# Designs tried in a protein design run: designed miniproteins, single chains, continued (5). Part 46

Each design is a single chain, and the fold is of that chain. pLDDT is the mean over its residues in the fold that is shown.

## One batch from the design tools (miniprotein)

Design m17584
Fold by ESMFold2-Fast:
Structure m17584 (fold): chain A 87 residues (1-87)
Amino acid sequence: GETAEEANRVLEEVRKQGVTLGLYSGMAVAGAILSLSEYLSREEARELVVKAARDALQEANDRGLSGGQTSSLISSAAGKVVRQTLL
């Protein structure tokens, strides 16, 4: 559907920023960007969420986390950005 096509486009933009995501973390990041895009520009929403995802990836790499732990950390970071921006 249209929402899935928008999510795929957002994920491609995130990949161009050097952030590679799995399915679960990718869906969380795309969902966060789309949610924030209702209130912010797409560029601002993308920058906020991609920064949080990149910071979470760096933390996971520094801590030697598994892929599952990394996906959970990224998803949590994306959700936190939405809550902190909208609440």
Scores: mean pLDDT 78

Design m17585
Fold by ESMFold2-Fast:
Structure m17585 (fold): chain A 77 residues (1-77)
Amino acid sequence: MVLPTRKPSEEEIEKAKERLLEEGVPEKLVEAAVDAITKGLSHREVAEKYGISVGTASRAVAKLEEALVRVIIEEAE
């Protein structure tokens, strides 16, 4: 999945967070993914900051990116 060209809004981020939590993604991983997207952190930087593996950080970020794309597409009409 490709990220939207523009930075996601606070509302879009909140909706994406809710979707990930409904899918059973732990809150800590959702927060890590949000930090990566909003602050432009690499997967390695997020992993270091949150004390998780790079693979876990990468999966969390990918899940949030997919959720954001779906939120934006569904909100487009």
Scores: mean pLDDT 76

Design m17586
Fold by ESMFold2-Fast:
Structure m17586 (fold): chain A 95 residues (1-95)
Amino acid sequence: MKKAEELKEKAKKLLYENREIILPAVNPEQEASLEELKEAKKILEEALKLLEEAIEAYKEAGEEPPEELLLLKEEVELGLKQVEKRIEELEKALE
């Protein structure tokens, strides 16, 4: 439990501290450079890893992961998918 909560808080802190990079990158209506999108992708991948480790820590403790944690993981996965699509579109436009 305590280790899972620490991992969740680390993920939340990472997302919050980098919100100015992440929010434009996951919003298709906002302009973002290729470098900003790649940085956002790296941050989202690190956050996803921490959230997956937190979910595993709950399972190892025989506890059900909190709904907040599962919803946050889904949000990060959707954001990562959006950023990856935007990177591909920009790289094709630069060819």
Scores: mean pLDDT 83

Design m17587
Fold by ESMFold2-Fast:
Structure m17587 (fold): chain A 68 residues (1-68)
Amino acid sequence: MVSELDLAKAMGEITAAVLRLALKKAGKEEEAEELFERTYARLEAAKTPEEVAEVTREAVREADRILA
């Protein structure tokens, strides 16, 4: 019913939402919204589960950088 790509995108969206909440709680609301919008758009444009994994990994790295 759901494709592997659709499932990967859903997991990526959950990760993006968690990162947004974490950054927002850290007082980085502006950066949280920008990262979320950018990540969500990239997840929507992704055509393979591998692209989704890369987008998700990059979002985690950027969140870590913002918190540093």
Scores: mean pLDDT 84

Design m17588
Fold by ESMFold2-Fast:
Structure m17588 (fold): chain A 111 residues (1-111)
Amino acid sequence: SLEKDIKLLDELIDYLQDVENEIENNPNITKDEVIEKLKEVIEEMQKVAEKTENPEVKKLLEKMIKAFQKTIEEMKSLSAAEARNLASMTLGSAVTGLSTMRIVLQKELEK
């Protein structure tokens, strides 16, 4: 249902924002700790993809999972500070994409 998909997106958006805040508020966070947090984000996105029956939501999550996997690989050659910045940018981009999808689904629910 549209209501179920909106709720799944809201919960995922909140989770991603919490992860971004944890990374931003810890100036001593190691690169390996940031990579582990992004792996956990991938696992949560995979769980949402399994729970949704909406093909457009599944497709968006698949693209985001691939983007996070690429970010993790790129982070391996970066400093801890550069890795934190890349992770924050990737999380912010994902929140924007999910929020846009949520708006689309909300408009369909109002019809």
Scores: mean pLDDT 90

Design m17589
Fold by ESMFold2-Fast:
Structure m17589 (fold): chain A 95 residues (1-95)
Amino acid sequence: MKIEEEAREQLIKLLEKMKESQSEIKDFLEELIEMVKKGASLEELYERINKEIARREALIAAGIDVEKALKQMMGLGVVQVALAVLKTVAERLKK
């Protein structure tokens, strides 16, 4: 699904605010902001987030940086919820 320009601006503002509360994934949030600015679809954003979650799951399974990986996964979960809410709002505004 293509993100409408107005919804894109709101998403960028939300991700910028999340950088202050989710310092463990600040670099990842910067990457998502750049993807949104370049016109990434919701599907592309979800794919990128799922790839990062899978990477952290692999680290936890291997016993590597488990505490940091768990904190990062919690932050990624908050981003997924925010995208799901925006998708729902965008779908309701189409008519």
Scores: mean pLDDT 75

Design m17590
Fold by ESMFold2-Fast:
Structure m17590 (fold): chain A 82 residues (1-82)
Amino acid sequence: GKSEAIKKLKELIEELKKAKSSEQAYELTLEAGRIALEAVPDKYIPQVIGLTLRGIGLSLDGGSVEQFLELAEELLKLVEES
């Protein structure tokens, strides 16, 4: 349910803040995208996909932990507002 997804996303964000590598941060951000995709109404699916694709792009271009954290926080906000 939405409330459980929000709880899991908040826990992932706390883990992401403690991430020791961009690879770990990327993996946590993909997990956040998966949780968000399962939690949002269908009309919000394109926005979740777009944010997840941005995360994949960042991983290819050497994105920082801070950039992955920003994406995970945007995914959380989208789920909370959906």
Scores: mean pLDDT 87

Design m17591
Fold by ESMFold2-Fast:
Structure m17591 (fold): chain A 75 residues (1-75)
Amino acid sequence: SAVDTASKLLASLGFPPSSVDPSKVLDPTSTSGSIVAYALKQEGKIQLSKSTPISSLSAGDKELLVKVAKELHSL
């Protein structure tokens, strides 16, 4: 799942999953937001490229980012 993928990525970078702030996940300067977005891309849930930043995501993809961030924060 995206939560499991994000949790593994966060752990590999030395961040506990609970360090993800759902209120900042859509901030393009957020490290945790970038990790969650990358995890969603790895799961095939959103499309990200060098020219497709978080600000260009659909409302549904942004909602999914916040949902995954909330699930990570509750761990």
Scores: mean pLDDT 74

Design m17592
Fold by ESMFold2-Fast:
Structure m17592 (fold): chain A 93 residues (1-93)
Amino acid sequence: VDEKLVEKAINLIFNYVKKLPKPLNKKNRNELIEQCQKLGLSQEHANLIVDATEFYLNSKPNFDPSKLTNEDLEKIKKLVLCVLNSPVNLKKM
């Protein structure tokens, strides 16, 4: 997955969630997944990025999404890229 595309998706999610009360409901998650897919992500990758970003937000009890820092963005990006690029043990290689 393109790192630049992942970064755009994370920024899109943060811009969306700062306008909405938390936690994210099913409708809000579906809208975020659709927006990520419009950026060029597959449904699987979009779902994973939304899930990873939501878990990061929920792990910080005092986190304000309107105050997103470059440090927060980098941490979420590393988490997403780690999961997306996890080595798979292919028994037929």
Scores: mean pLDDT 68

Design m17593
Fold by ESMFold2-Fast:
Structure m17593 (fold): chain A 81 residues (1-81)
Amino acid sequence: MRKEAEELLARARELLKEAVRTMVTDGPGSEEAIRLAEEALRLGQRAAELGKDDPELQLEGGVVAGLAGIVLGVGRLGKSK
């Protein structure tokens, strides 16, 4: 469980970085950035759930999910036209 939570958290962080970079490069309504942010949100939430017995993993997963949610919100606003 812990190793799986750590791997999911690491992947979520990388996807979040890619989403932010893509949004800066392609613009806030980028479909690629939105997709990356959605995946980061999903993995961050799953990492927090699997890491419930570890407060550090739970908090880090929640933070990544929260940041991914913000990026997703910005992306959707840009896409809504």
Scores: mean pLDDT 79

Design m17594
Fold by ESMFold2-Fast:
Structure m17594 (fold): chain A 66 residues (1-66)
Amino acid sequence: SDAAFLAAGKEAGAVVQAALDEAARQGLTPTGTLEQDRDGGTMTVRIGDETLTVTARGDEVTVERS
C-alpha cells in the first residue's frame, strides 16, 4: 500500500532526524551517502562512531543502527 510505504518512510525519516538533532546538540558533524538501485535506495549517515543505515526496497523501509 502506498499509504503504508509513506508511513514507514516517515517513521524512518523521524529516526534519522532525531539522530541528527542529537548530533547537533553534541556539536558533532554528521556525514552521509546515498546509493540508489532499481528497487530502491540506501542512505548511510555517520555521526561520530555511530552509523545509521536506512534501506528502502520495494514496499519495505528499514533502519539499522551500529
Scores: mean pLDDT 72

Design m17595
Fold by ESMFold2-Fast:
Structure m17595 (fold): chain A 90 residues (1-90)
Amino acid sequence: AVDEAVTEAVEAFINGDAEKAQEALDRLRDALVSEHGLTPEEAARVVNRFAVELRKLIEKYKKEGKVDENYDQIVEEARRIAERLIAEAK
C-alpha cells in the first residue's frame, strides 16, 4: 500500500494532476496509520514533508528534461524518501 501510494503520487506530480496527487497522498497517510502504526499527526507530518521533497525531486528532473528517461529512478528515490521519513517519525 505505501509503495503503491508513492508510485501514484509520483505519477500525479509528474502529470500536474492535483486531484490524483491529493488522492495518492491521502492513501499514503492512511497506509502509514494502518500498516506502520503512526499516529494521524505523525502520518500527516510525513505526508506533508514527502510532498515537499517529491516536488523538489521532480523539479530537478524536469529542469534536466529527463523525467521520462528516469521515471524508474524517480520512483525509487521517492520510495527512499518515504522510508527515511517513516523512520524519522518514530
Scores: mean pLDDT 85

Design m17596
Fold by ESMFold2-Fast:
Structure m17596 (fold): chain A 58 residues (1-58)
Amino acid sequence: SAVAERLRELLRASREGGPVEELTVSDDPAVVAEAERLAREFGTEVTVDPAWRPLVEA
């Protein structure tokens, strides 16, 4: 999961460098499961938006 890896990096960086942030993710169950797992680990809030598409970036 490239998306899950990116989310983990962002959440870890946020935890190390600053306050807890909210992260909006797709309602895709795989993405939600990974985001919730990372949120528990890093103490970050996750918002699920069914209209949100995962960003596909190089």
Scores: mean pLDDT 59

Design m17597
Fold by ESMFold2-Fast:
Structure m17597 (fold): chain A 85 residues (1-85)
Amino acid sequence: STLDRLRKRSKDGRDRMLDDIYNQTKTVITQMYPTLDDSTVNDLSDQYKQIFDDYISGMPMSQVVRKDSSLQRKMSDLHRKSLQL
């Protein structure tokens, strides 16, 4: 049904967003602290993912997606301007 499709999309969107946050955090930590062991990097990345999950807890997926998209776009624009590229 249409309702079941919307529920599945909401869950899939949330899971994908959390995986993206984990992977981005792990990449940043690895680049900034290359001497940290893999277990510490994974633990810190997982903790950040959990904090983000708690932050978006109870929010409708449509609101979460809008906030993430807007913030990501703003950060990308600021980064591009700072690089003079």
Scores: mean pLDDT 64

Design m17598
Fold by ESMFold2-Fast:
Structure m17598 (fold): chain A 116 residues (1-116)
Amino acid sequence: MVEVELEVDGFKLTISAENGKLKLTIEINGKKTVELLEPEDTIAKLDELAKEFYKKGEKEAALAAQLVSTALWMALRMGAKTAEEIVAKAKELLPEFKEFLENMERGIERIIKEKE
């Protein structure tokens, strides 16, 4: 079984495929919710969750939710059609998106340090 899992301070997100749908498990400060959603509904839910975290100043949790949402969206755009294919492709894309974001952060940090 293919599974995507991300955990940051007080937030844990798990996505797997079940009965042709995405099984979304969200744990926030020990409170666990589980839903079976269509891929597009899963993406929309993660986008709203990311916006809520940003409004609360929880940047790491917001970025984690956006990262997974973006990976799922790209999996669909790349032609993944089954829930299992979507989860597998998103899992493959997550390390590359994380590396891209880390490289961007290092670039910005370097520019800031050079201008101090």
Scores: mean pLDDT 78

Design m17599
Fold by ESMFold2-Fast:
Structure m17599 (fold): chain A 85 residues (1-85)
Amino acid sequence: SMVEAAKQRALAQIDTMIGMIKSLKETYPEEKDFFDKAIEELEKQRKNIEAAKTMDELVEEMDKATQVMIEVMQKVNAILKKEKE
């Protein structure tokens, strides 16, 4: 019950992250390959979350998803810096 509730929240969060990156890919088509790789990594975490049996496994996969989002934010910051020059 607790694990299942946490799993549903984790899946919703990953789906939101994927949707956000898809929007970024539309906004910055020159960086398509980078965002496609980020989506692929999040889809791997999504499958692992679906297979997860413990809270520790869910936390591990969400930590990996957080790292992907940090890299995405760093990429967006680099793009914005270049546009302001």
Scores: mean pLDDT 88

Design m17600
Fold by ESMFold2-Fast:
Structure m17600 (fold): chain A 110 residues (1-110)
Amino acid sequence: SIEEQLLKLAEKTGNEMLIKAAQALIEGKYDEAIELAEETIKKSKDPKERALAYSIRSIALGRQGKDAEALEYAQEAAKFLDGDEAIERAVYLASPTVAALKGIPELPLF
């Protein structure tokens, strides 16, 4: 699933808070996923970790039916797009529409 792919990307960062955010997303604990993603954004300066956190927050908001907020945070993830595969994949998973606007090709989930 999209959520499982985000967990794999989060695990590669080694950021425990980001990993917990992705796990909460998989478990359907959307409020917890949002809070953990927001804490990652506040504490991390790493573009990959920030892009993944915005992606997790965007998906969780979308699952709650907050589509406008989900799109806003997907656009924030796109700000960290620099040709890195992990960042490109995170943006694609958060919003295929935003990824297409940035010229990112469609990527497989795994």
Scores: mean pLDDT 72

Design m17601
Fold by ESMFold2-Fast:
Structure m17601 (fold): chain A 100 residues (1-100)
Amino acid sequence: SMELELEMRAGVVEIAAAVAITVARTSEEDEEFKELKIRAAETILEATRLALEIEDPEKREEALRRLERLALRLLRAESVEEAREILKEAEELKKELEEE
């Protein structure tokens, strides 16, 4: 059931990113922190779309695992510094996937 596992993982990434955006928009936290979390979540969602287009099942699974880890880290991010690091890693992963 590799196909089902991939679909479930993509779903977890999308839900985690959507939750991060919603929490950021509704929280009373610093505006810079909110903006970074939203941008990181949007970048993760864009990278997830690219990952789903990978024809090699093994490479697709690894890309989705990396995205899942980033999305879960973003949900737990408590500082501007953490959000900035996650955004940078998400942008780097998106670039890697665009070159594949």
Scores: mean pLDDT 82

Design m17602
Fold by ESMFold2-Fast:
Structure m17602 (fold): chain A 85 residues (1-85)
Amino acid sequence: SSMADLEKFKKASELADEIVEKLVEKFPDLSEIQKNIIFQALVTVLLENDPGSLKELLEQYAKDTGKLSDEQVEKISKFVLGLLK
């Protein structure tokens, strides 16, 4: 991968970490597994420059892993979208 791709990944990961820290303040009961899933979803949508897809991606992870409830997906996606715009 190019140096530009690495820089884009670095910025997405740093922003995702900041968002997860704010999520932990709002939702302190989030498990380490849940935080990791949310972090991965955030990095993905930030790299694609499509933060609006976060809810759909979290819904997919909830269905595939059983680690997030529908209520958690709704609350987390709304909170994150509020932070991003």
Scores: mean pLDDT 85

Design m17603
Fold by ESMFold2-Fast:
Structure m17603 (fold): chain A 100 residues (1-100)
Amino acid sequence: SGVWTLAGAAAHEAEEFLEEYADELSPEDLARLRQLVEEIRRAVYEERDLARTVELMEELRKLLEALIPTLSEEVAARARRFIAGLDRVIAEARAALAAS
């Protein structure tokens, strides 16, 4: 299903974001974001649980949105683009769940 490809791509983008901007995040926020991304990867690749994937992606979105005021303008712009991508994946995953 295309939704699993999109979910996997979103998890990969999250890992790349954290790798690129690790030094601009607090150790606490970085650890929490890394934990959420690890849980998303497990839900996508090991558990194959789309409902759990949506729940975890919504938590990631909320945490990123809360962090935006604390980030530099460049990192905030990147985070906003990533949130827009997450919103699209969440919407498609919710539609797939409703069709099941």
Scores: mean pLDDT 86

Design m17604
Fold by ESMFold2-Fast:
Parts: sequence; C-alpha cells; structure tokens
Structure m17604 (fold): chain A 76 residues (1-76)
Amino acid sequence: VLSEAEREAAFREFLATLKAQFDALVSELSSLSEQDKQAALAHLDKLEEWVRENASKDVADEIIALLDQIKAAIEA
C-alpha cells in the first residue's frame, strides 16, 4: 500500500513527465483517426477526474491544465 507521501511523489513525477512529453503527446494524438481521437478524449476526461480526486490541489490543477491543453490540441 502506498503512503500518502508516496502517492504525492508519484503525481509530481507524472506532472514532470507530462511536461517533458507534452509536444510528443500532442503530435501523436493529433495524428490519430477521428474515432481514436474521440476514445483518447474520453480517456483524458476520466484521467482528469481521477487526478482531481487523488492528487493534492496544486498538483492536480497543474496536471489538469496540461491535460486540457492536450484535449484542445486534439480537437483543433
């Protein structure tokens, strides 16, 4: 079982990874078929809810802001 501190550290690592991989993720997801883009958007929505429920407020807000930017790029 992960401690609360271990979960927080994992979310901070996830945030750092999202920042590092942002351009690559946007490029990959933007090249998907329309059907796969819709599936990706639904997956990102569920991920945002999970982050909001489980991460600290500050870390959750930063992750959600990046995920919202990825969703906007897919929809463009």
Scores: mean pLDDT 80

Design m17605
Fold by ESMFold2-Fast:
Structure m17605 (fold): chain A 68 residues (1-68)
Amino acid sequence: SAADAVRAHAEALLAANDLTPEQREELERSVASLLAHIEALEAQGRMTPALLALYLALLDREIRELLE
């Protein structure tokens, strides 16, 4: 599912990078917000593979900003 893909990607980023506890909590908050949005889109029948790819790219950008 789209939610599982987002969680797996976030966990991979956490495993690949030495994040501080504060950065980890910020990432978890961002992922929770994104998952709520994806769940709403799925409930409306609007979730697509292309849209999932866009959200994964946005998550990558957010992680990069946290790590600098």
Scores: mean pLDDT 79

Design m17606
Fold by ESMFold2-Fast:
Structure m17606 (fold): chain A 107 residues (1-107)
Amino acid sequence: DEVEKLKKEYEEAKKEYGDTVREASRQIRAALAQEGATLEELINAEKAMGYYSKAVENPEDLEKGKEYAAKLSPAVAAQLTANMDKVYDLRKKYNELKKEYEKKIAE
């Protein structure tokens, strides 16, 4: 029953992570459009999101993600940072639950 509970928590975390990634992308794109982002700002936003997406597995990339976000307008930077911090926390939770579940079923 503990294995079934872990599986449920893992699957719920996976769904929440996926839903939040889609919503974060939508919100960041809306902020960029609202501010009339330049090509350079679009590239910096893509780099920031890319580094944030790797940051759970590569902690040094969190700093790089924040550096690229800081190159954006304050409104876009705030929206990107807030949304990607949520994605980061949920990915960390998802990875931890996946590892715990896989450990339980492997033994």
Scores: mean pLDDT 83

Design m17607
Fold by ESMFold2-Fast:
Structure m17607 (fold): chain A 100 residues (1-100)
Amino acid sequence: SQSISQIQNFIRQTIMSMTDDSQGRFYQTFITNFTNFMQTLTPDQQRIATQIIGQISSSFHDSRRQRRQQNIQGSHWSDSDIDSISNQIINGIQTIVRSS
C-alpha cells in the first residue's frame, strides 16, 4: 500500500544516513520496540503487523546491501535519536494496523 511504501522509503533513507555501528543499534532497537508493540496487539492485529514487517524487512536488507556497494560513509546516530526514529516507524505501522 501507499503507507507501507512511505515507511519503506523512510527506513531506506534512515539506513543510508547511518554508520555501520548506528545501523546495527538501529536494527536491535527497532526489533525490541516492535516486539514490545506486538505484545499490545490483538491476535488479528498481530497478523496484520507481521505481514507489514515482512514487507518492511526487504527494505532493511536492500538498503544495507546498497549502502555497502556504494561505500557510503554515514553519520553516527545517538541511542536517543535511534530510539526516536524507531518509534516513528512503529507509530506508522500502528496507524496502518488500526486502519486495517
Scores: mean pLDDT 81

Design m17608
Fold by ESMFold2-Fast:
Structure m17608 (fold): chain A 68 residues (1-68)
Amino acid sequence: ADEVAELAREISGGKPTVEGVGAAFARLGGPDAGIKAAQAVMDTGGESGKPVSDEGLRKGAEAAAQAA
């Protein structure tokens, strides 16, 4: 979970975006994990193309873990 969160930050250029989080989890857990992670981030107030909070990133990781 922690390693995936760090990968999401790296893919997003230091500030994770909804797209970066989705891409990171899709890369490690497959497309369904990426979709679930992005949806969870959006549910915490994340929007496409915008940075997500650390809390949103944690929620995304939890959703992706349930899909994997």
Scores: mean pLDDT 70

Design m17609
Fold by ESMFold2-Fast:
Structure m17609 (fold): chain A 57 residues (1-57)
Amino acid sequence: MSKEEEIRAQYERDLAELDRYLEHLKKTSPDKESVELTGEFLRRLVEKEYERRLAEA
């Protein structure tokens, strides 16, 4: 219960930080396609970490 809610809250924070990081990359990098691919890759990592934490809880 509490541990699962804490894991979910962390997942939401990780997604928000990812969005901020990708926005910074879009500002600093001329290659928008590379930024998009990086975003997809990192989003999958965040999702996998969330699922792993839930499975181990």
Scores: mean pLDDT 80

Design m17610
Fold by ESMFold2-Fast:
Structure m17610 (fold): chain A 115 residues (1-115)
Amino acid sequence: MKELLAKLSALTIKGLRDKGQDDEAEKLIERSSKALGVPRSELVKLAKEEMDPVKVIEEYARALSSVDASSLSPDTRLRHVLTLSVAISSFPDSEASKLAREVLDRLLRSEILDV
């Protein structure tokens, strides 16, 4: 999971740099490094690699689909919900977004009490 979150962060860092937003990219590198416990150098390396964003989103959604939502803290669950929502909004017509929507729906349903 950490590796997939690092790849997602690297894709965002690359997008910011491509738009000339280097200061925002540097802030994201620092925040992601601290939050994920990965070296800044690894995020910089990943951001320079040619990655298929749709494939990264698909891998992330697939990995998350195997996680028991009830075992996640509310903060961790919210972070995954927000990450999936951003991914769906960025690539709405992709196969990866279809899988991401299914996983998002499952995470949201984890708030419903057992009947």
Scores: mean pLDDT 72

Design m17611
Fold by ESMFold2-Fast:
Structure m17611 (fold): chain A 81 residues (1-81)
Amino acid sequence: MLKEAEELLNEAYDLAKEQGASKELLDKIKELADALLEAGVNNDKETVEKILKAAKEVLAKLKAGDLSGAEKILNETLEEL
């Protein structure tokens, strides 16, 4: 789960960057990746699962070209952590 979430967030970051996403959106993806690392260190499985779900949804939005939908999911997820 942790490695899967890391790989999805890396893919999301690269795809968002290729699509010309704002620095703010890219920074939010990094913030979520930092939260994932912290959750992993603390053995917080519930937070890892929450971030994995969010990473999948963010990547799906980015693959659809929906940058604002991706940002909404990032904001909602970060506020709940």
Scores: mean pLDDT 86

Design m17612
Fold by ESMFold2-Fast:
Structure m17612 (fold): chain A 81 residues (1-81)
Amino acid sequence: PKKKNSRETLLKLAEMYRKLAEKNSGVLGEIYKLLAETLEELKDEGDLEEVVEKIQKRLKEFLDEIGERAKKALEERKKKE
């Protein structure tokens, strides 16, 4: 059975990650912000396994996007100079 207390746990974790995002910059700050936003979005999800799966998928997609942005930024920096 689903527990309503999972919502409070997810919101508390989201707050912790938001604070970490504010203290960190660059890629690490973006990762913490993504985790906080994902937890807030899924706060009413009673299935914690599904929450974890969605967090893992979003984090993987974000890391893939960072990899592509890094490649493009390196190429653009060389192109502008």
Scores: mean pLDDT 74

Design m17613
Fold by ESMFold2-Fast:
Parts: sequence; structure tokens; C-alpha cells
Structure m17613 (fold): chain A 109 residues (1-109)
Amino acid sequence: MEDEIIEAVEALVAADPDSVEVAKGLISAYVNALADPSTPQRVIEALREAILRMPLEAIQEALAELAKKSTSEPEIKKLLEEAAKAKSKEEILEKLDEVAKIIAEKLAA
């Protein structure tokens, strides 16, 4: 199951590495994987590496679009807007880690 997910992620990035839609999917999958303590580390690492292979501009545009749809979650929206303005992929990943923490806390409540 984990190998199938990793293969699917690699295939998506290989097929359209500049796609904002692929970037949105990878970001959402990464945040949800981090928020779920049952997710295997191998899957989290594969999603992180896939995000790091995408162009910064595609990731920033994907984050801006995700922020627009996060109207019911003001803290998440703010973090996604900050991530969309970040100048490095490392800063983006730090903001996504904070988003995952908020989601994990809401799931535990």
C-alpha cells in the first residue's frame, strides 16, 4: 500500500512537474499525512521529496489557491497565505508543519 502511494506520487510529479493542481494535491496529502499519527514515515518522506522537486512558483500559487478555500479556518488560511509568500521551500515546509499541527489538534478534540 505505501509503495503504491509512493509510485503514484512519483508518477504525478514526473507527468506534470509544473502543475499547480499537482502541487495542491501534494500539499494537501502532505499536511494530512503529518496530522495523522498512523501515517508511515516513508509516505511522509515521499510527499516531502515530491514537493521539493516542484518549482517554487507552482508551490506558491497552489498555496495561495488553498488559502482562498480555507475560509472556515482562519489560522490555517493565515499560515497558507504566509507560506505562499515564502522565498524558500524550507520556509514553506515549516508553515505546512504548523498547519498539520493545527489539524492534528482539531482531530484530537
Scores: mean pLDDT 77

Design m17614
Fold by ESMFold2-Fast:
Structure m17614 (fold): chain A 76 residues (1-76)
Amino acid sequence: SGSDQQNKLYSQKTIQTLTKQGFIDQSHADFVLEDPDTVDKIIKESIKKSRETGEGFHKSLVDEIEKKIKEEKEKE
């Protein structure tokens, strides 16, 4: 278990790694990575959904990022 600051850093690195691997679009990753609190929230929700649904963590993470992007797009 890390501190909140270490958890946020880990969350950012996770998104960057998945972006480099092609699972997340770079523009979507850049948008999310601008706010460390948003990143941490997305990771925590992804872990929770993965545990509740039995979906793979990466699938849950991509879905949470896409959801966040869609919410912002609806705001114009």
Scores: mean pLDDT 71

Design m17615
Fold by ESMFold2-Fast:
Structure m17615 (fold): chain A 95 residues (1-95)
Amino acid sequence: SAAAERARLEAERERALERLLAELEATLDPETVARIREASGGDPLVEAQLLAILQYIRENNTSLQDVIEEIKETLAEHRNKLAELVLPPLEKLLE
């Protein structure tokens, strides 16, 4: 069953994410890990992304500021695409 295969792959992804979180957390101090968990709002995917970003910063001798600027640039591009998709339907609903 395609549904059973999807459920298996989803469970496998969840286990892989838990392993990744444990590995990333082991490379950081407990205070930093606690701050990341709070900032993630309890979302394990967001937590994993934030931890991976910190590891990238450490490995590449870059700054958190530079990475934030890159993310803001990507978010601005994404927001423009969302505006193009949502604005015309909203204008039509006002007619």
Scores: mean pLDDT 61

Design m17616
Fold by ESMFold2-Fast:
Structure m17616 (fold): chain A 69 residues (1-69)
Amino acid sequence: MMSPVQRAAVALQQGRATPEDVKTVFETLKRIEGLSDEEALRRIAYATGVSVETVREMLRKAGVEVPPP
């Protein structure tokens, strides 16, 4: 069965992700892979095909503000 994190990643690729889905994936990447905020943003942008700026905006809507590099 797909995990909640895996379903969030699929929703991101389909352009149907909520800000909370983006937050879940972002926090998981930082915690499990030890990525910096910038690395996690780049990884999500690459995986979803959206810009890093779009990912930052979605995180801000979920109450997470990531400073620019």
Scores: mean pLDDT 74

